# Designed miniproteins, single chains, continued (4): the designs that were tried, part 78

Each design is a single chain, and the fold is of that chain. pLDDT is the mean over its residues in the fold that is shown.

## One batch from the design tools (miniprotein)

Design m14699
Fold by ESMFold2-Fast:
Structure m14699 (fold): chain A 77 residues (1-77)
Amino acid sequence: MKALLEKAKELEKKAEEYRKQLDEYNARSNALNEKSIAEGPVYFMEAADYGMLGVSYASQAVSNRRLAEELRRQAEE
């Protein structure tokens, strides 16, 4: 029981870290898109790369959160 709760806490912490990375990459992508519009399209490829990184981290955050919820349910039985 205690081991399942500790594992759930670890996964919740990792999910929060991935969500922070997602927010940072989305902000960076948006800033580069704005710069591309103002100064020319040289930045739009870099903006797309940060957007794709955000998608990857979003997927990992969701997966870790779901697993943590399942472990918490098992620990409460």
Scores: mean pLDDT 77

Design m14700
Fold by ESMFold2-Fast:
Structure m14700 (fold): chain A 71 residues (1-71)
Amino acid sequence: MLTPEEAAALLRMAQMSGVTPADAEEALRLLAELGRNATAEEFAAMARLSGASDEQAARIGELIAAERARL
């Protein structure tokens, strides 16, 4: 389950990528689709740029990579 902090970071990352999701679940799906060739480490780097801590960024990167695996 997404924490409020993870949800906020996902929404910010989606906005940085030029999309406007309705919620964090949609943000996660859109980021996974846009970054189909990106690694979990690359997603973590984007999360850090969005203001996430290193620990939050690592978890966000893994969440997006896991969502991509479901596509």
Scores: mean pLDDT 78

Design m14701
Fold by ESMFold2-Fast:
Structure m14701 (fold): chain A 58 residues (1-58)
Amino acid sequence: SWFDRAKAQIRATESPELAAALEAEIDRFRARTGGRELSEAEQRELLAAMLRVRDAHD
C-alpha cells in the first residue's frame, strides 16, 4: 500500500528517531481512514502533520 511504501522510504532516508515519529503519524492517519486511499485534503493534512513533526526535531 502507499502507507507501507511511505514508511519504508522514511526508514531508508531518515534518522531512527525521526523515522519512528513520522511512522507513528502515518499510522494515526491510516487508523483514522481505515487504510483506504487518502483524499487530496487528507494528503495535505498528513503532509502538514509530518512537517510539524520534522520541525519539532530541528
Scores: mean pLDDT 79

Design m14702
Fold by ESMFold2-Fast:
Structure m14702 (fold): chain A 111 residues (1-111)
Amino acid sequence: GLVERAREYIAAGKRDELLAEMRAQLRTLIDASVEALERGEDPETVIARFRAAVDGLADGIRSAGPEATPLAEQVRKAGDAAVQAMREGYEKGLTPEEIRERALAALDAAL
């Protein structure tokens, strides 16, 4: 599971590999959130669901031990940046594709 892989990567000094896996997971969560917005789901509900999923990922990483805490915090901050980009894009009336692009750019800048 995620906790076991996080422990393996941290013990092996493979932070970049764990970060790449987390980036892929966060991108999948952004895609799902943008698709939900496109379907007309309530933005606050979509954002809350995304935040809960990001918190789950961060908690999973943190469970690997104290050495994983900085990466868990980085993942949570990257999630917050993506939330801000999605919310601002939605409020500006951007298309789902434009919201996705901004959220992914914010994620990549934070990771």
Scores: mean pLDDT 85

Design m14703
Fold by ESMFold2-Fast:
Structure m14703 (fold): chain A 64 residues (1-64)
Amino acid sequence: TEEAERQAEGLLELGEKTAERALEEGRAESYKIERDGPDKVRVEAVVDGEKLVHIISPFGSELL
């Protein structure tokens, strides 16, 4: 839905700002947040050489 899409866009923007801060502060080696479809975002992080990937929805999940 359009509302879900707007929530996903807001979550993506917030996540991008959080990712930039995490990289700048050295909390992660890499961090990337991308939109994955109209109502989901994909989060990738590399911490201590391990790649972590999660798919989240604004209707029932939490941002990593």
Scores: mean pLDDT 65

Design m14704
Fold by ESMFold2-Fast:
Structure m14704 (fold): chain A 96 residues (1-96)
Amino acid sequence: SARREEQIRRLARLVARELQELPREVAVAILQENTPLSREEAEALVEAIRASDVEEAAELLLAALRAVLPEEELMPALVRMLTSIGVERLRRAVLK
């Protein structure tokens, strides 16, 4: 549905923005832990995301995910990534 597509785009923008702000190695790890992307693919995607504005970064993220995941797995993957980001932010706040 159009509403689902808007929700996916909104989640992708949130994830892309977070991946732009996190340390590169952390962003790569989050992608590898929550998607079937290889380390090399995740590293290339993170560099592309960081070179782009948030809208372009969200589109790049969705294109990469659509290449490796079926449509029904897009929202679950984005939600898992947001959860991993939240956990990592808490870890970094309490350990340092």
Scores: mean pLDDT 86

Design m14705
Fold by ESMFold2-Fast:
Structure m14705 (fold): chain A 72 residues (1-72)
Amino acid sequence: MEELKEALRFVGEYSEFLAETGDRDEAIEKVREKFGLNISNEEMEKLLEEYRKLLAEHGREVGREEQERLRR
């Protein structure tokens, strides 16, 4: 559950920065800075992919409650 929350935060921040900048590399850089990560853009991409997969895979049960909260 804690990992799923972290994954949501990570993916959410990336999406926000991507919307703000319109540039994938800039969004990744801002996420890296926000989370204090010292890893490459390639590794950031892998983390993002892994987190999205984690959310999809383990989010079914958690997603039911998350959907209830996020749904206005």
Scores: mean pLDDT 71

Design m14706
Fold by ESMFold2-Fast:
Structure m14706 (fold): chain A 60 residues (1-60)
Amino acid sequence: SEADRRLAQLRRALEAVADTDVPVRTVARLVGFDSYATAERLFREAYGVTPREYLEELRA
């Protein structure tokens, strides 16, 4: 689905910017999410973690 494609884009974008200060909400917006709440829910359903938690793991 388009939502699954956008989630995959969000995950790749977070990996690409892990070494930067860019906010997770900005990344979600740039990949096409109109609402961070929607991005957070769908990402958690797909990957078991929120986008913020995923980004924090990449920066650990």
Scores: mean pLDDT 83

Design m14707
Fold by ESMFold2-Fast:
Structure m14707 (fold): chain A 70 residues (1-70)
Amino acid sequence: SAAALLEEAERRARALEEELAKRTLSDQEKAQLLVELYLGEVRPDAGDAAKLAEYREAARRAAEEREAAL
């Protein structure tokens, strides 16, 4: 079920969080990577790395455009 997939993705996200804690990433960078990986695992339309990277870039660009417009 979708709930079971979400729980499995959360379990993996926790394992990734432990791994990222060993790196010198900022808290914001670490949190963003975890969220994006988590979304990639639970969303079928973003289930591969290339698609996830595309969504990440599009979201960043949209945020920049919004800031430029004020």
Scores: mean pLDDT 57

Design m14708
Fold by ESMFold2-Fast:
Structure m14708 (fold): chain A 88 residues (1-88)
Amino acid sequence: YEVAHSLLAMYKSIYQLLIKKGIEPEVNKEMIAWLDERIAELLAEIARNGYARTRAELDASLDKAREVWKEFQKKEKELKEKYKKKLE
């Protein structure tokens, strides 16, 4: 959970910077909202389950991180395609 949380927080900072630079703020704002929801879910799971203490718990945490990362990649791809279409 902690690895996924750190990665999503980093990407949120990147999207906030893009908004500050005046790049399509509505699209980037939607991405930030999605990231905030996923970050909240990860923090709730950390609070509920604690940190990984065994190899099996670590593997489960990494599997969850992979799931969240796949969702992020899918959402980012959708928004990038919308951005590309607007440049036409």
Scores: mean pLDDT 68

Design m14709
Fold by ESMFold2-Fast:
Structure m14709 (fold): chain A 66 residues (1-66)
Amino acid sequence: SAEELKKHKKELAEKSSYQNKVAQELLDAIRAGNKAKAEQLEKQIKNDPSLEGARIAVEIYLRRRK
């Protein structure tokens, strides 16, 4: 039904927003040199399956640092 499609789209948007927020917070912590916060966020991302997209984005960023 149309109601089910609306709910599904909202859930996907919320999941994407959550992943982007956590990934951005980690990148900001790394850029600021806040090692304690970066380590905490990396643990959160690695241990939370809902943050798999954020985990992949962070791995790409770290590989590009050289």
Scores: mean pLDDT 74

Design m14710
Fold by ESMFold2-Fast:
Structure m14710 (fold): chain A 75 residues (1-75)
Amino acid sequence: KKFVPLIEDYETAPIEDVEAVMEAAGAPNKEEILETMKKYKVSADEAAVILTLKEAGASEEEIEEWLKFLRESRK
């Protein structure tokens, strides 16, 4: 997706976006993705990446740095 809507808006992210990510990512719990989206104020795609990073043992600081890179790379 070339456009990323406002990250803060993802507190109430569209369920369709969550479902697409779950289908692609092999079905983490929908609830967990939504909670991650609300916590970090990110899209469903980005929430799936954050969950993957956490499973790999990434720290909260590392996740925050990654989010900063995402925000800077988007216009």
Scores: mean pLDDT 62

Design m14711
Fold by ESMFold2-Fast:
Structure m14711 (fold): chain A 75 residues (1-75)
Amino acid sequence: SLERAQQLFAEDSALIRKIRAGELSEEELLAIRRGIADMLVDAVRASLQRQRGPAASASIAADAAALRARIYAAY
């Protein structure tokens, strides 16, 4: 919905202001890193599904889950 998109934009703007001010907590930084990791894993999964097709969906899901776990463990 448009209202939800506007809310998310306002939340992103507030987050950017906190980043510029150096006011982010370690928990907020960890949440940002995990969010970026999830976006990257989702992009890789989408790319692999386009290349291999829907029949490979289960193996791609397993590979994506393993990648996410490895990235999370690196934090």
Scores: mean pLDDT 76

Design m14712
Fold by ESMFold2-Fast:
Structure m14712 (fold): chain A 80 residues (1-80)
Amino acid sequence: SMMEEMKKDAEEALAKLPESLEKARPVAEAKLPGVGVEILEKTAEKLTEVAEKILNDDFNEEEVRKMEKELLEYVEELLK
């Protein structure tokens, strides 16, 4: 079901987040000196909020999917 897939995605994102943050910190600082790490941490907090909403069945599906996609694209761009 769509709900089951979304919850699985949320769990995987939360599990992967700490390691991704550690890898992304030096890249964020190099690309955005002085603010990169703070932006990365704020982005991680937003991803956690979205994931928690999905896990608690408290979400607007289209809005959450849009935010998740934008957030993932930002992190992927940063890790290149």
Scores: mean pLDDT 72

Design m14713
Fold by ESMFold2-Fast:
Structure m14713 (fold): chain A 72 residues (1-72)
Amino acid sequence: MTPEQLEEARRELERLRAAGENPLGVLQAEIQLRLLEGESLEAVLAELEARGAPQEVIDQVRKLLEEKKRLE
């Protein structure tokens, strides 16, 4: 993903947050963007658990982290 595509994705995410109509989808997009920007899966998971994010979202990040650990 190019830096220009990441910036466009950030702008779309801010537009969706302003609309306030799909909080779960916005949260999933935010997580994907944070990972693409180089944030660790461990840091994302810890923050999601700390704020009480929906279990579906936590499970998705946990699955990605387990796949990463399997490859290491």
Scores: mean pLDDT 74

Design m14714
Fold by ESMFold2-Fast:
Structure m14714 (fold): chain A 106 residues (1-106)
Amino acid sequence: SEEELEKLSDEELEKLAEKYKKEGIEALLEYQENPSEENRKKAVEAFEKAARIYEILGRRYEKEGDYEKASEYYEKAAEMYRAVEVLEPSEENKKKREEAEKKAKE
């Protein structure tokens, strides 16, 4: 849950996001070798989890006035949302990617 994530330290969030990014990449490779809705959804879910954590990190650094680190984490979130948009195209997923890209540039 987002509430549970917000209790974690920056270091714990970074490690968790890296874990989900790795799970997403592994699930994407499985999907490419054995295409199925289940394998596609596993990749989407993992990348969405990583993206949400990177957004939390971006917001934390932004609140602290560390705009360079905030931009870096929003760029990582945008990368994850781009993977989600490719795997599961929708207006909502497009907006999530565009919003993260916009925040990375500010």
Scores: mean pLDDT 88

Design m14715
Fold by ESMFold2-Fast:
Structure m14715 (fold): chain A 97 residues (1-97)
Amino acid sequence: MSRLEKFIKEVLEKIRKIADDAIAGKITPEQARKEIGTLMSKLSIYLYLEGVDISKINKIAEKFLEIVDAAIAGDRETVDKYLKELEKLMEEVLKDI
């Protein structure tokens, strides 16, 4: 497993935890948006430095926003769907590096 693959796995685990906590009411919508935004920013910088196209980084950022919106709405099924779509986008990014 590459250093990038390990980092992506960690990011996916963290976003799932934030979404779960938001759905469970353990964190506020404002906290969920802030935590997801911070995670998205860190990932975007890392991917940019690894030479990933900005268009692909933007697609990933859009998916982070879709996940947080679904989590705040309490939509577990949509969160799980979008997390799977995010995993697929990350796999596509790894193939291009």
Scores: mean pLDDT 84

Design m14716
Fold by ESMFold2-Fast:
Structure m14716 (fold): chain A 79 residues (1-79)
Amino acid sequence: KTEELIEELKEATREALKRIEELVKEGKLSESLAKALKDHILGLTEYLIEQLKKGEADEEHVEKFKETLERDLEELEKL
């Protein structure tokens, strides 16, 4: 169901933004870089939601997006 995939994407994005804020608090990421990264993630999420609504994206695209976010955040957390 498209609505469930959109909700899943929004939750994954919210969690990613929280982890970025924690990295700033830990001094591992600057405020300006965190803002740029958050804006980028939000833009990609909005685009993917639009594609899901049009039927041009599916569950596989959501899964890949979530996997990419997790890998990128894990790399930042290892700094």
Scores: mean pLDDT 84

Design m14717
Fold by ESMFold2-Fast:
Structure m14717 (fold): chain A 62 residues (1-62)
Amino acid sequence: DSEKIIEEQIKRAEKVNPEDPDIERIKKYIEMVKEYEANNDKEKIAELVELLRKGEDLSKLD
């Protein structure tokens, strides 16, 4: 269940130091996935996942 996975990731990120740049990056990723799912934009979710797998910059989604 994608929603449960997103909620778990948010929960994990909040437990870590929020001032850490990596945590801010993870929170942005979670928000983007959440927004795409809310808009039923499965293509953008797939692109986001693929970018992360390749270690690419998330800004390339634009």
Scores: mean pLDDT 62

Design m14718
Fold by ESMFold2-Fast:
Structure m14718 (fold): chain A 79 residues (1-79)
Amino acid sequence: SPAEQLLAQMRAHMAQLRAQILAAIKAGQISKDQAIAVLQQLLADAQAKYAAETDPDMQALLQLGIDQLQAMIAEIEAA
C-alpha cells in the first residue's frame, strides 16, 4: 500500500541519517552533545506535530519518526 511504502521510505531515510551522524561524530565533525541537541529538537517538533495530527496515516508516519529519533539519541548517548 502507499502507506506501507511511506513507512519503508521513512525507515530508510532515518537509518541513513543515523549512519551519517555516527560517522560525523567518529570523524570529529560534530560532538555527541551537538548531535543529541539537534536530534532532541527534531524529536520535540515531531511530538508536537503528532499531537496536532488527525490523519491516522500521518500519525503512523510521525510515530515511526519519533521512535527512530529516540533510538538514535539512545545509540549516540551509549557510544
Scores: mean pLDDT 87

Design m14719
Fold by ESMFold2-Fast:
Structure m14719 (fold): chain A 79 residues (1-79)
Amino acid sequence: SAETEALLAFLGTLPEDIRAEAEALLAQFPVRTPEIITLALVAALVKARDVASLERLLAIVRSPRVRELVTAAIERLRE
């Protein structure tokens, strides 16, 4: 899907350390949906405390459930 392609392209723009963490998390899942890809990206970005990249991710994400997940992560890091 266009959302899956955009999320994977975004993964490719991340610093090597963050990208490697997200890829390691993705390897644990047998199926890669936009929700699963976003979950891995959010987990890696939260670990890195990279709010700016989470805000960029939020601009890409289209699904309401996935947007809620990214928004919650941003709010948690700002607390």
Scores: mean pLDDT 83

Design m14720
Fold by ESMFold2-Fast:
Structure m14720 (fold): chain A 70 residues (1-70)
Amino acid sequence: MEVSEKIAEVVNNEGLVVEITDEEIREHAEATGLEPSRIYDIIKRLEKKGLIKRSKISKKTYRIEGIKAL
């Protein structure tokens, strides 16, 4: 599952948990012509809106949980 698909699933499904790695974010950024920082900004914005919760599993891996569906 791609990073964008993982984020969409989590935003639409309360209690769903996905794992996203820095490598997946970098690969998605390269494929789309975006900078990795923009993808992190999107995740941070969703977290600020209370739609997701982010936790660090390891130095380069994040656990993302849906808190509230849109």
Scores: mean pLDDT 76

Design m14721
Fold by ESMFold2-Fast:
Structure m14721 (fold): chain A 69 residues (1-69)
Amino acid sequence: DEEELKKIEEDEKKRLELEKILDTNPDLKEEEKIELKLKMMELRVRSAKSEEEKERFEAFKKQIEKEKK
């Protein structure tokens, strides 16, 4: 569905914006960096093109959550 593809594209754009914030703002607290990484992984899961890719991103998200404790 073209509408869903457009939504995925916008989620990917948002992910790139969050990545830029992480890269350009070293003064972020570690907790804030973890939250941004979790949001980025959530967007990656939503934009995943395959079930395998989605599972991989979910695994990374869980790993990041584990780092937060």
Scores: mean pLDDT 75

Design m14722
Fold by ESMFold2-Fast:
Structure m14722 (fold): chain A 88 residues (1-88)
Amino acid sequence: MKEDDEKMVKRIEELAKLAQSPDPFERDVALALIQIMVAIAKKYKDKSDPELLKKGAEILRQAAKESTDPEVARDLQANADDLEEAAK
């Protein structure tokens, strides 16, 4: 699972960048995909590397701080909180 966890973190980083897109459709797609990936990580948390889950959470928290849209920032922060909780 370590390679899959690393791929998930990279995908979260890519999607966090897309969530800052000026195109509302691209932002909504990125946020929906982040939510799906976080839900999968929570479901399989017992097989996941907690350090990589925490890294994913930090990436999403950083993206939330950099977001100019308060709704996007809120959704990114909520997903970061979910990943951090899964890492416990």
Scores: mean pLDDT 80

Design m14723
Fold by ESMFold2-Fast:
Structure m14723 (fold): chain A 95 residues (1-95)
Amino acid sequence: SLIEEARRYLEEGDLVKAAELLYEAAKKNGAEDEVLRSLRTLAQSMSGEEAERLLKGAESLESALETIIELSETNPEAAEMAIRAMLNALIHHLS
């Protein structure tokens, strides 16, 4: 599945592919609102420029994907946190 494949890329450190697969999974499963809510909740628990960027990005799934890809270049730790938030939201939505 897209979710299992995304988890493998995340564990390999391929943040861009992981994010792209979770974006597709969210679209396919109608989980856009749950994913965006999870990302906003994460952003509110963070501080600094990365928190502001993620909060602004979480206005749409497309904007969130773009923001996470940009964060993968500048702050891979923040990007990984965002990808894990997407993954967790998808798992909860499908449970």
Scores: mean pLDDT 87

Design m14724
Fold by ESMFold2-Fast:
Structure m14724 (fold): chain A 88 residues (1-88)
Amino acid sequence: MRAAEQLFAQGQRYYDAGKKAFENGAYETALRSYNNAIVYYQRAMELAETEAIRKGLADVYKNMSEVYEKQGDFEKAEEYKKKAEELE
C-alpha cells in the first residue's frame, strides 16, 4: 500500500534521528524522535501488517529501553523491552 509505505518511511526518518541523538547523549531528543517513529509505524501497521513494519516497531522499543536504562529509569526500560518482545 502506497500510504503505508509513506508512513513507514517517515517512521524510519524519525528512528534514524533518534539513534543519532542517542549516540550524541541527547536522551530526551532521542525519546521524542523515537515516539514520533512509533506513531508513524503504528499508523503504517494499521494499513498493512508487514514483517518490516513490525520489526521497525520492535527496534524502536528496544532503543527506547536502552535510553531509559541510560537515564536510570529501569521500570520504563523493562516496559519498552516487553513491548518489543510482544512484537516478536
Scores: mean pLDDT 86

Design m14725
Fold by ESMFold2-Fast:
Structure m14725 (fold): chain A 97 residues (1-97)
Amino acid sequence: TLVATAAGRSATISNVPAGTYTVLAIATGATSAPTLSVYVNGKEVAPSSVTTSVANGAIVTVAVYRNVVVKAGDTIEARATGAASDPTLTLVVSPAA
């Protein structure tokens, strides 16, 4: 499992080993729900699911991407757009089960 966390609108993992992955993009701490996007080598991937929840006064948005095919050396980037404040953005890349 590979993880990147950024205080802001983009989180990137570079030099990913070849394989099929489950990718999570998680945004926390924004004052409004952001739009989450994930890119593999600059190409946007369609999400499998997107959930926005409010827990203890905080907005949490989770986007799940299943069966993401990665070539050796590919870069995976998560982006958060449209939020009124900068989120904390976490990108999690796990081998597909």
Scores: mean pLDDT 76

Design m14726
Fold by ESMFold2-Fast:
Structure m14726 (fold): chain A 89 residues (1-89)
Amino acid sequence: SMEDIEEFVSKIVELMEKYLNGEISLDEFREQVRKIAEEFGLSEEVIELVVLIAETAIQEVKNGEVSKEEGIKALKKAVTKIFEEELKK
């Protein structure tokens, strides 16, 4: 549902902020994203795709290629598309 997507994105954004503040490592970020995706019932293939998308977004923000707001927007768009495709199956 849209509420599940918003909850999911909110949890990932919290992890992004912890990583950017130096509170967690990139490895911890990846593992916590996997755990959240597993808790939301995503398949193994989809979990790895979400981890890749979240890692890409956070690296682009860290490298100054996009703003934090742009990174979050891109993440939300990608996650929404993934959840919509999973609901069609």
Scores: mean pLDDT 80

Design m14727
Fold by ESMFold2-Fast:
Structure m14727 (fold): chain A 102 residues (1-102)
Amino acid sequence: DEKKARAAELIAEATRHLVEAFRIAGRDASGAEFAATLDALRAAALAGSPEEAYNAGKTALAAVRFAARTLVALNAAAAPAAAEAVELAREAYRILKELAEE
């Protein structure tokens, strides 16, 4: 499914930006653990039903938004990377929501 593949690509890109935000905030180990969690959600978005993919995308967006807020509070220099991660995760969620509504 091209839509699932695009959403998974966006989750992977969001993960890369979020890992950079973790690095800037001095939280490299937590960034690696969080990347593993997002990679599992990316796999679920690719392999699951439209509803399961939507739930994976929704969970990924919520997790990225929470991490982004926390990292920016720790170090304001993380804000650009964190904001990019949130926008990419939001676009993935939008695609997966549209797929589930078909």
Scores: mean pLDDT 88

Design m14728
Fold by ESMFold2-Fast:
Structure m14728 (fold): chain A 94 residues (1-94)
Amino acid sequence: MPSVEEVYEKAKEELKKQLAALDEQGKRLGRSLSPLEKAKLLLQAGYQKALESDVKEHQEAYKKAGRDVAIEVSGEENLKKAEEELKKALEEEK
């Protein structure tokens, strides 16, 4: 069984690879992802990985990985905007 730290580091690596693949696809289609779009995708991907895990400590590691990679890629300002927009979308789906 991997440690929480191993799950966190692997999640960060997987999220970075997923984002790189999406960026490459976007370039082939003549479009680029904005920093805000990248932050939203990373937060959503981290949340989805958390939902797929039955281990509470691993769920928190996935969420943290998504957030931390979003800060690394898009910066703290774009992360805050992404979190605000995602919360607003969830409120509209109630």
Scores: mean pLDDT 79

Design m14729
Fold by ESMFold2-Fast:
Formats: structure tokens, C-alpha cells, sequence
Structure m14729 (fold): chain A 72 residues (1-72)
């Protein structure tokens, strides 16, 4: 519970990179991914986190780049 790790990647988080979504601690990038898949797939926070955990790292990075290109 207390070691600050990204719920999706398992990577250690600095205080600056830490974000809270519901009861979960995530990185900035994982936070962006969670919000995107919640909106696009109409998922809860829990469902979005489980969905993102099911994706390989390469697919998560591609999705993050797609989100960044879609933001104006």
C-alpha cells in the first residue's frame, strides 16, 4: 500500500510524477491513459486500470502517443 508504484506499469514513482485516481496511485502517463479509456470505452476507474494492465508496454506507449496527437 505505502510504496509508491504505478498501478499499471509497476514502476516506482517520484512525488512529482504521482497522481491519484480514485483509490489508486499512478504515473502522469498512466493517469492520462486511464482518463482516455474511461471516456472512449465508458469504463469505470477499476475497469480502465485492469484493461491497461492487460496491454503490453508497446501498446500502452502507442495509445499514449495517439492521445497526445489527438489533443489540440
Amino acid sequence: MIPTKDEISGEPLSEEDRRIVGDHIVSKDSHTLILYVMKEKKLSVEEAIEYLKSLPLEERLELLEKIRKGEK
Scores: mean pLDDT 75

Design m14730
Fold by ESMFold2-Fast:
Structure m14730 (fold): chain A 55 residues (1-55)
Amino acid sequence: SVEKEAEEIAEENIEAAKQVAEAMRKRGLLKAPLPSDEELEAMRESIKNVLIKHR
C-alpha cells in the first residue's frame, strides 16, 4: 500500500540523513547537535505525510 511504502521511504530518508549529518560533523561542516530520537520520529512522520499527500 502507499502508506507502507511511504513509511519505508521515510525510514530510509531518516537513516540516510543521520549518516550525512554525522559525516558533516566529522568534517566540521555541521556544529549543531544531532537530532534526538523524538525529533527524528517527528521528521519521519512529516516525510510520510508529505509523500502520502503528494500522491
Scores: mean pLDDT 74

Design m14731
Fold by ESMFold2-Fast:
Structure m14731 (fold): chain A 68 residues (1-68)
Amino acid sequence: MSQADQDLVQEAAKEFKLDAGATQTLLSLPDAVTALQLIALNQGIPTSSIPEALRDNPQALLEYLKSK
């Protein structure tokens, strides 16, 4: 995972108040989009409910999840 992706995942972990173990698991994933989709599933938002355009943009996906 790139530094920018790690920064986004850590921002999401703070926003959704994830514990250290959950945050470590997310940081072990290949990219920020995968990590954000896993956070969404944990919050009860299925992948099919996420607009397709947001699946290619981790920053926009994070803002979408923060707006819920």
Scores: mean pLDDT 78

Design m14732
Fold by ESMFold2-Fast:
Structure m14732 (fold): chain A 67 residues (1-67)
Amino acid sequence: MAEEYIKELEEKAKKGDEEAQKQLIYYLMLRRELDRAEKLIEEMYKKGIIDQETYNIYMTQIDSMKA
């Protein structure tokens, strides 16, 4: 069931739903799936779903969890 929730959030996040993007990243951080979160953030940036400023904010959040 956790994977179904992640997929639902990914669909919304890829449509530009900022709240879904934040929830997805936070949920992946709680699960310690930091590599998955980083790949998702990079994909959204490459596709133009998020801008550079938003990309930097999300990546900084992930980096803070690694330290």
Scores: mean pLDDT 79

Design m14733
Fold by ESMFold2-Fast:
Structure m14733 (fold): chain A 91 residues (1-91)
Amino acid sequence: TARELLARGLEKLEELDRVAEEARRAAEAGDAEAAREALERAQELAAEFQAAYAELLALGDDESVAELEARAAALEPRLQEAADAAVETVA
């Protein structure tokens, strides 16, 4: 259902936020291995989020889509900063 897809998407965003914090800490420590592991987990979680988001869009539940998009938009700057720092650390 749309409600289950919204819950799944929100869960993946929460997991991404935690992985982003791990990636940021790894980058600060210069831990290339931890940064690489965090990037790999983030890629997998992002793919799972995109799958849930695509299914939710297909259902046409505008309210659930708007809620998921708002949460994703709020996290986007934090996720991007963590990803950039981790990528530089792994290089």
Scores: mean pLDDT 84

Design m14734
Fold by ESMFold2-Fast:
Order: sequence, then C-alpha cells, then structure tokens
Structure m14734 (fold): chain A 87 residues (1-87)
Amino acid sequence: SIDEVLQQLEELLKQKRFDEALELFEETLSKMSDEERQEFLQRFVAILTKLSKEETDPEYLKQLEELLVRALDLVAQKTGKAPVIKN
C-alpha cells in the first residue's frame, strides 16, 4: 500500500539512505497514475518537511533539500507538468 511505502521512505531517510529512498520513490511513481503521483509527492513532501524540522545538521538538511528537488523533477518527467505542492 502507499502508506507502507511512505513509512519505508521515512525510515530510509532517518537512516540517511537517500539513494535508496529516491529509488523506492521513483519505482513507486512508475506504477501510479498522474493523479496518484501528485498525491504521493504531496505526502512525501510532508515527510521531508517533518524531518527538516527535527534535524539541526546542515549536511542532512542539504541532502533533504536536494532529494526534494530530485523528487519534483521525477514527477515532472513522469507527468509532463510542473508538480504543485500544497500546504
């Protein structure tokens, strides 16, 4: 389920396994419709935002920011549209 994938993504990010998190995110996007991809991105951004508030290490924060940019690019490539992040 999508909830299990999001939980696994959060755990990988907490372990600083950024490349594995991105691979799981991309593989999951490949199995989704455009509407599902936008919702999945929104929920993934919520996880990144939560983790950024809990962390004080500038290097980890930079990796989270770079991962966000890469995730946005992947969604744009799969949908052919700029992704929208909602509060």
Scores: mean pLDDT 81

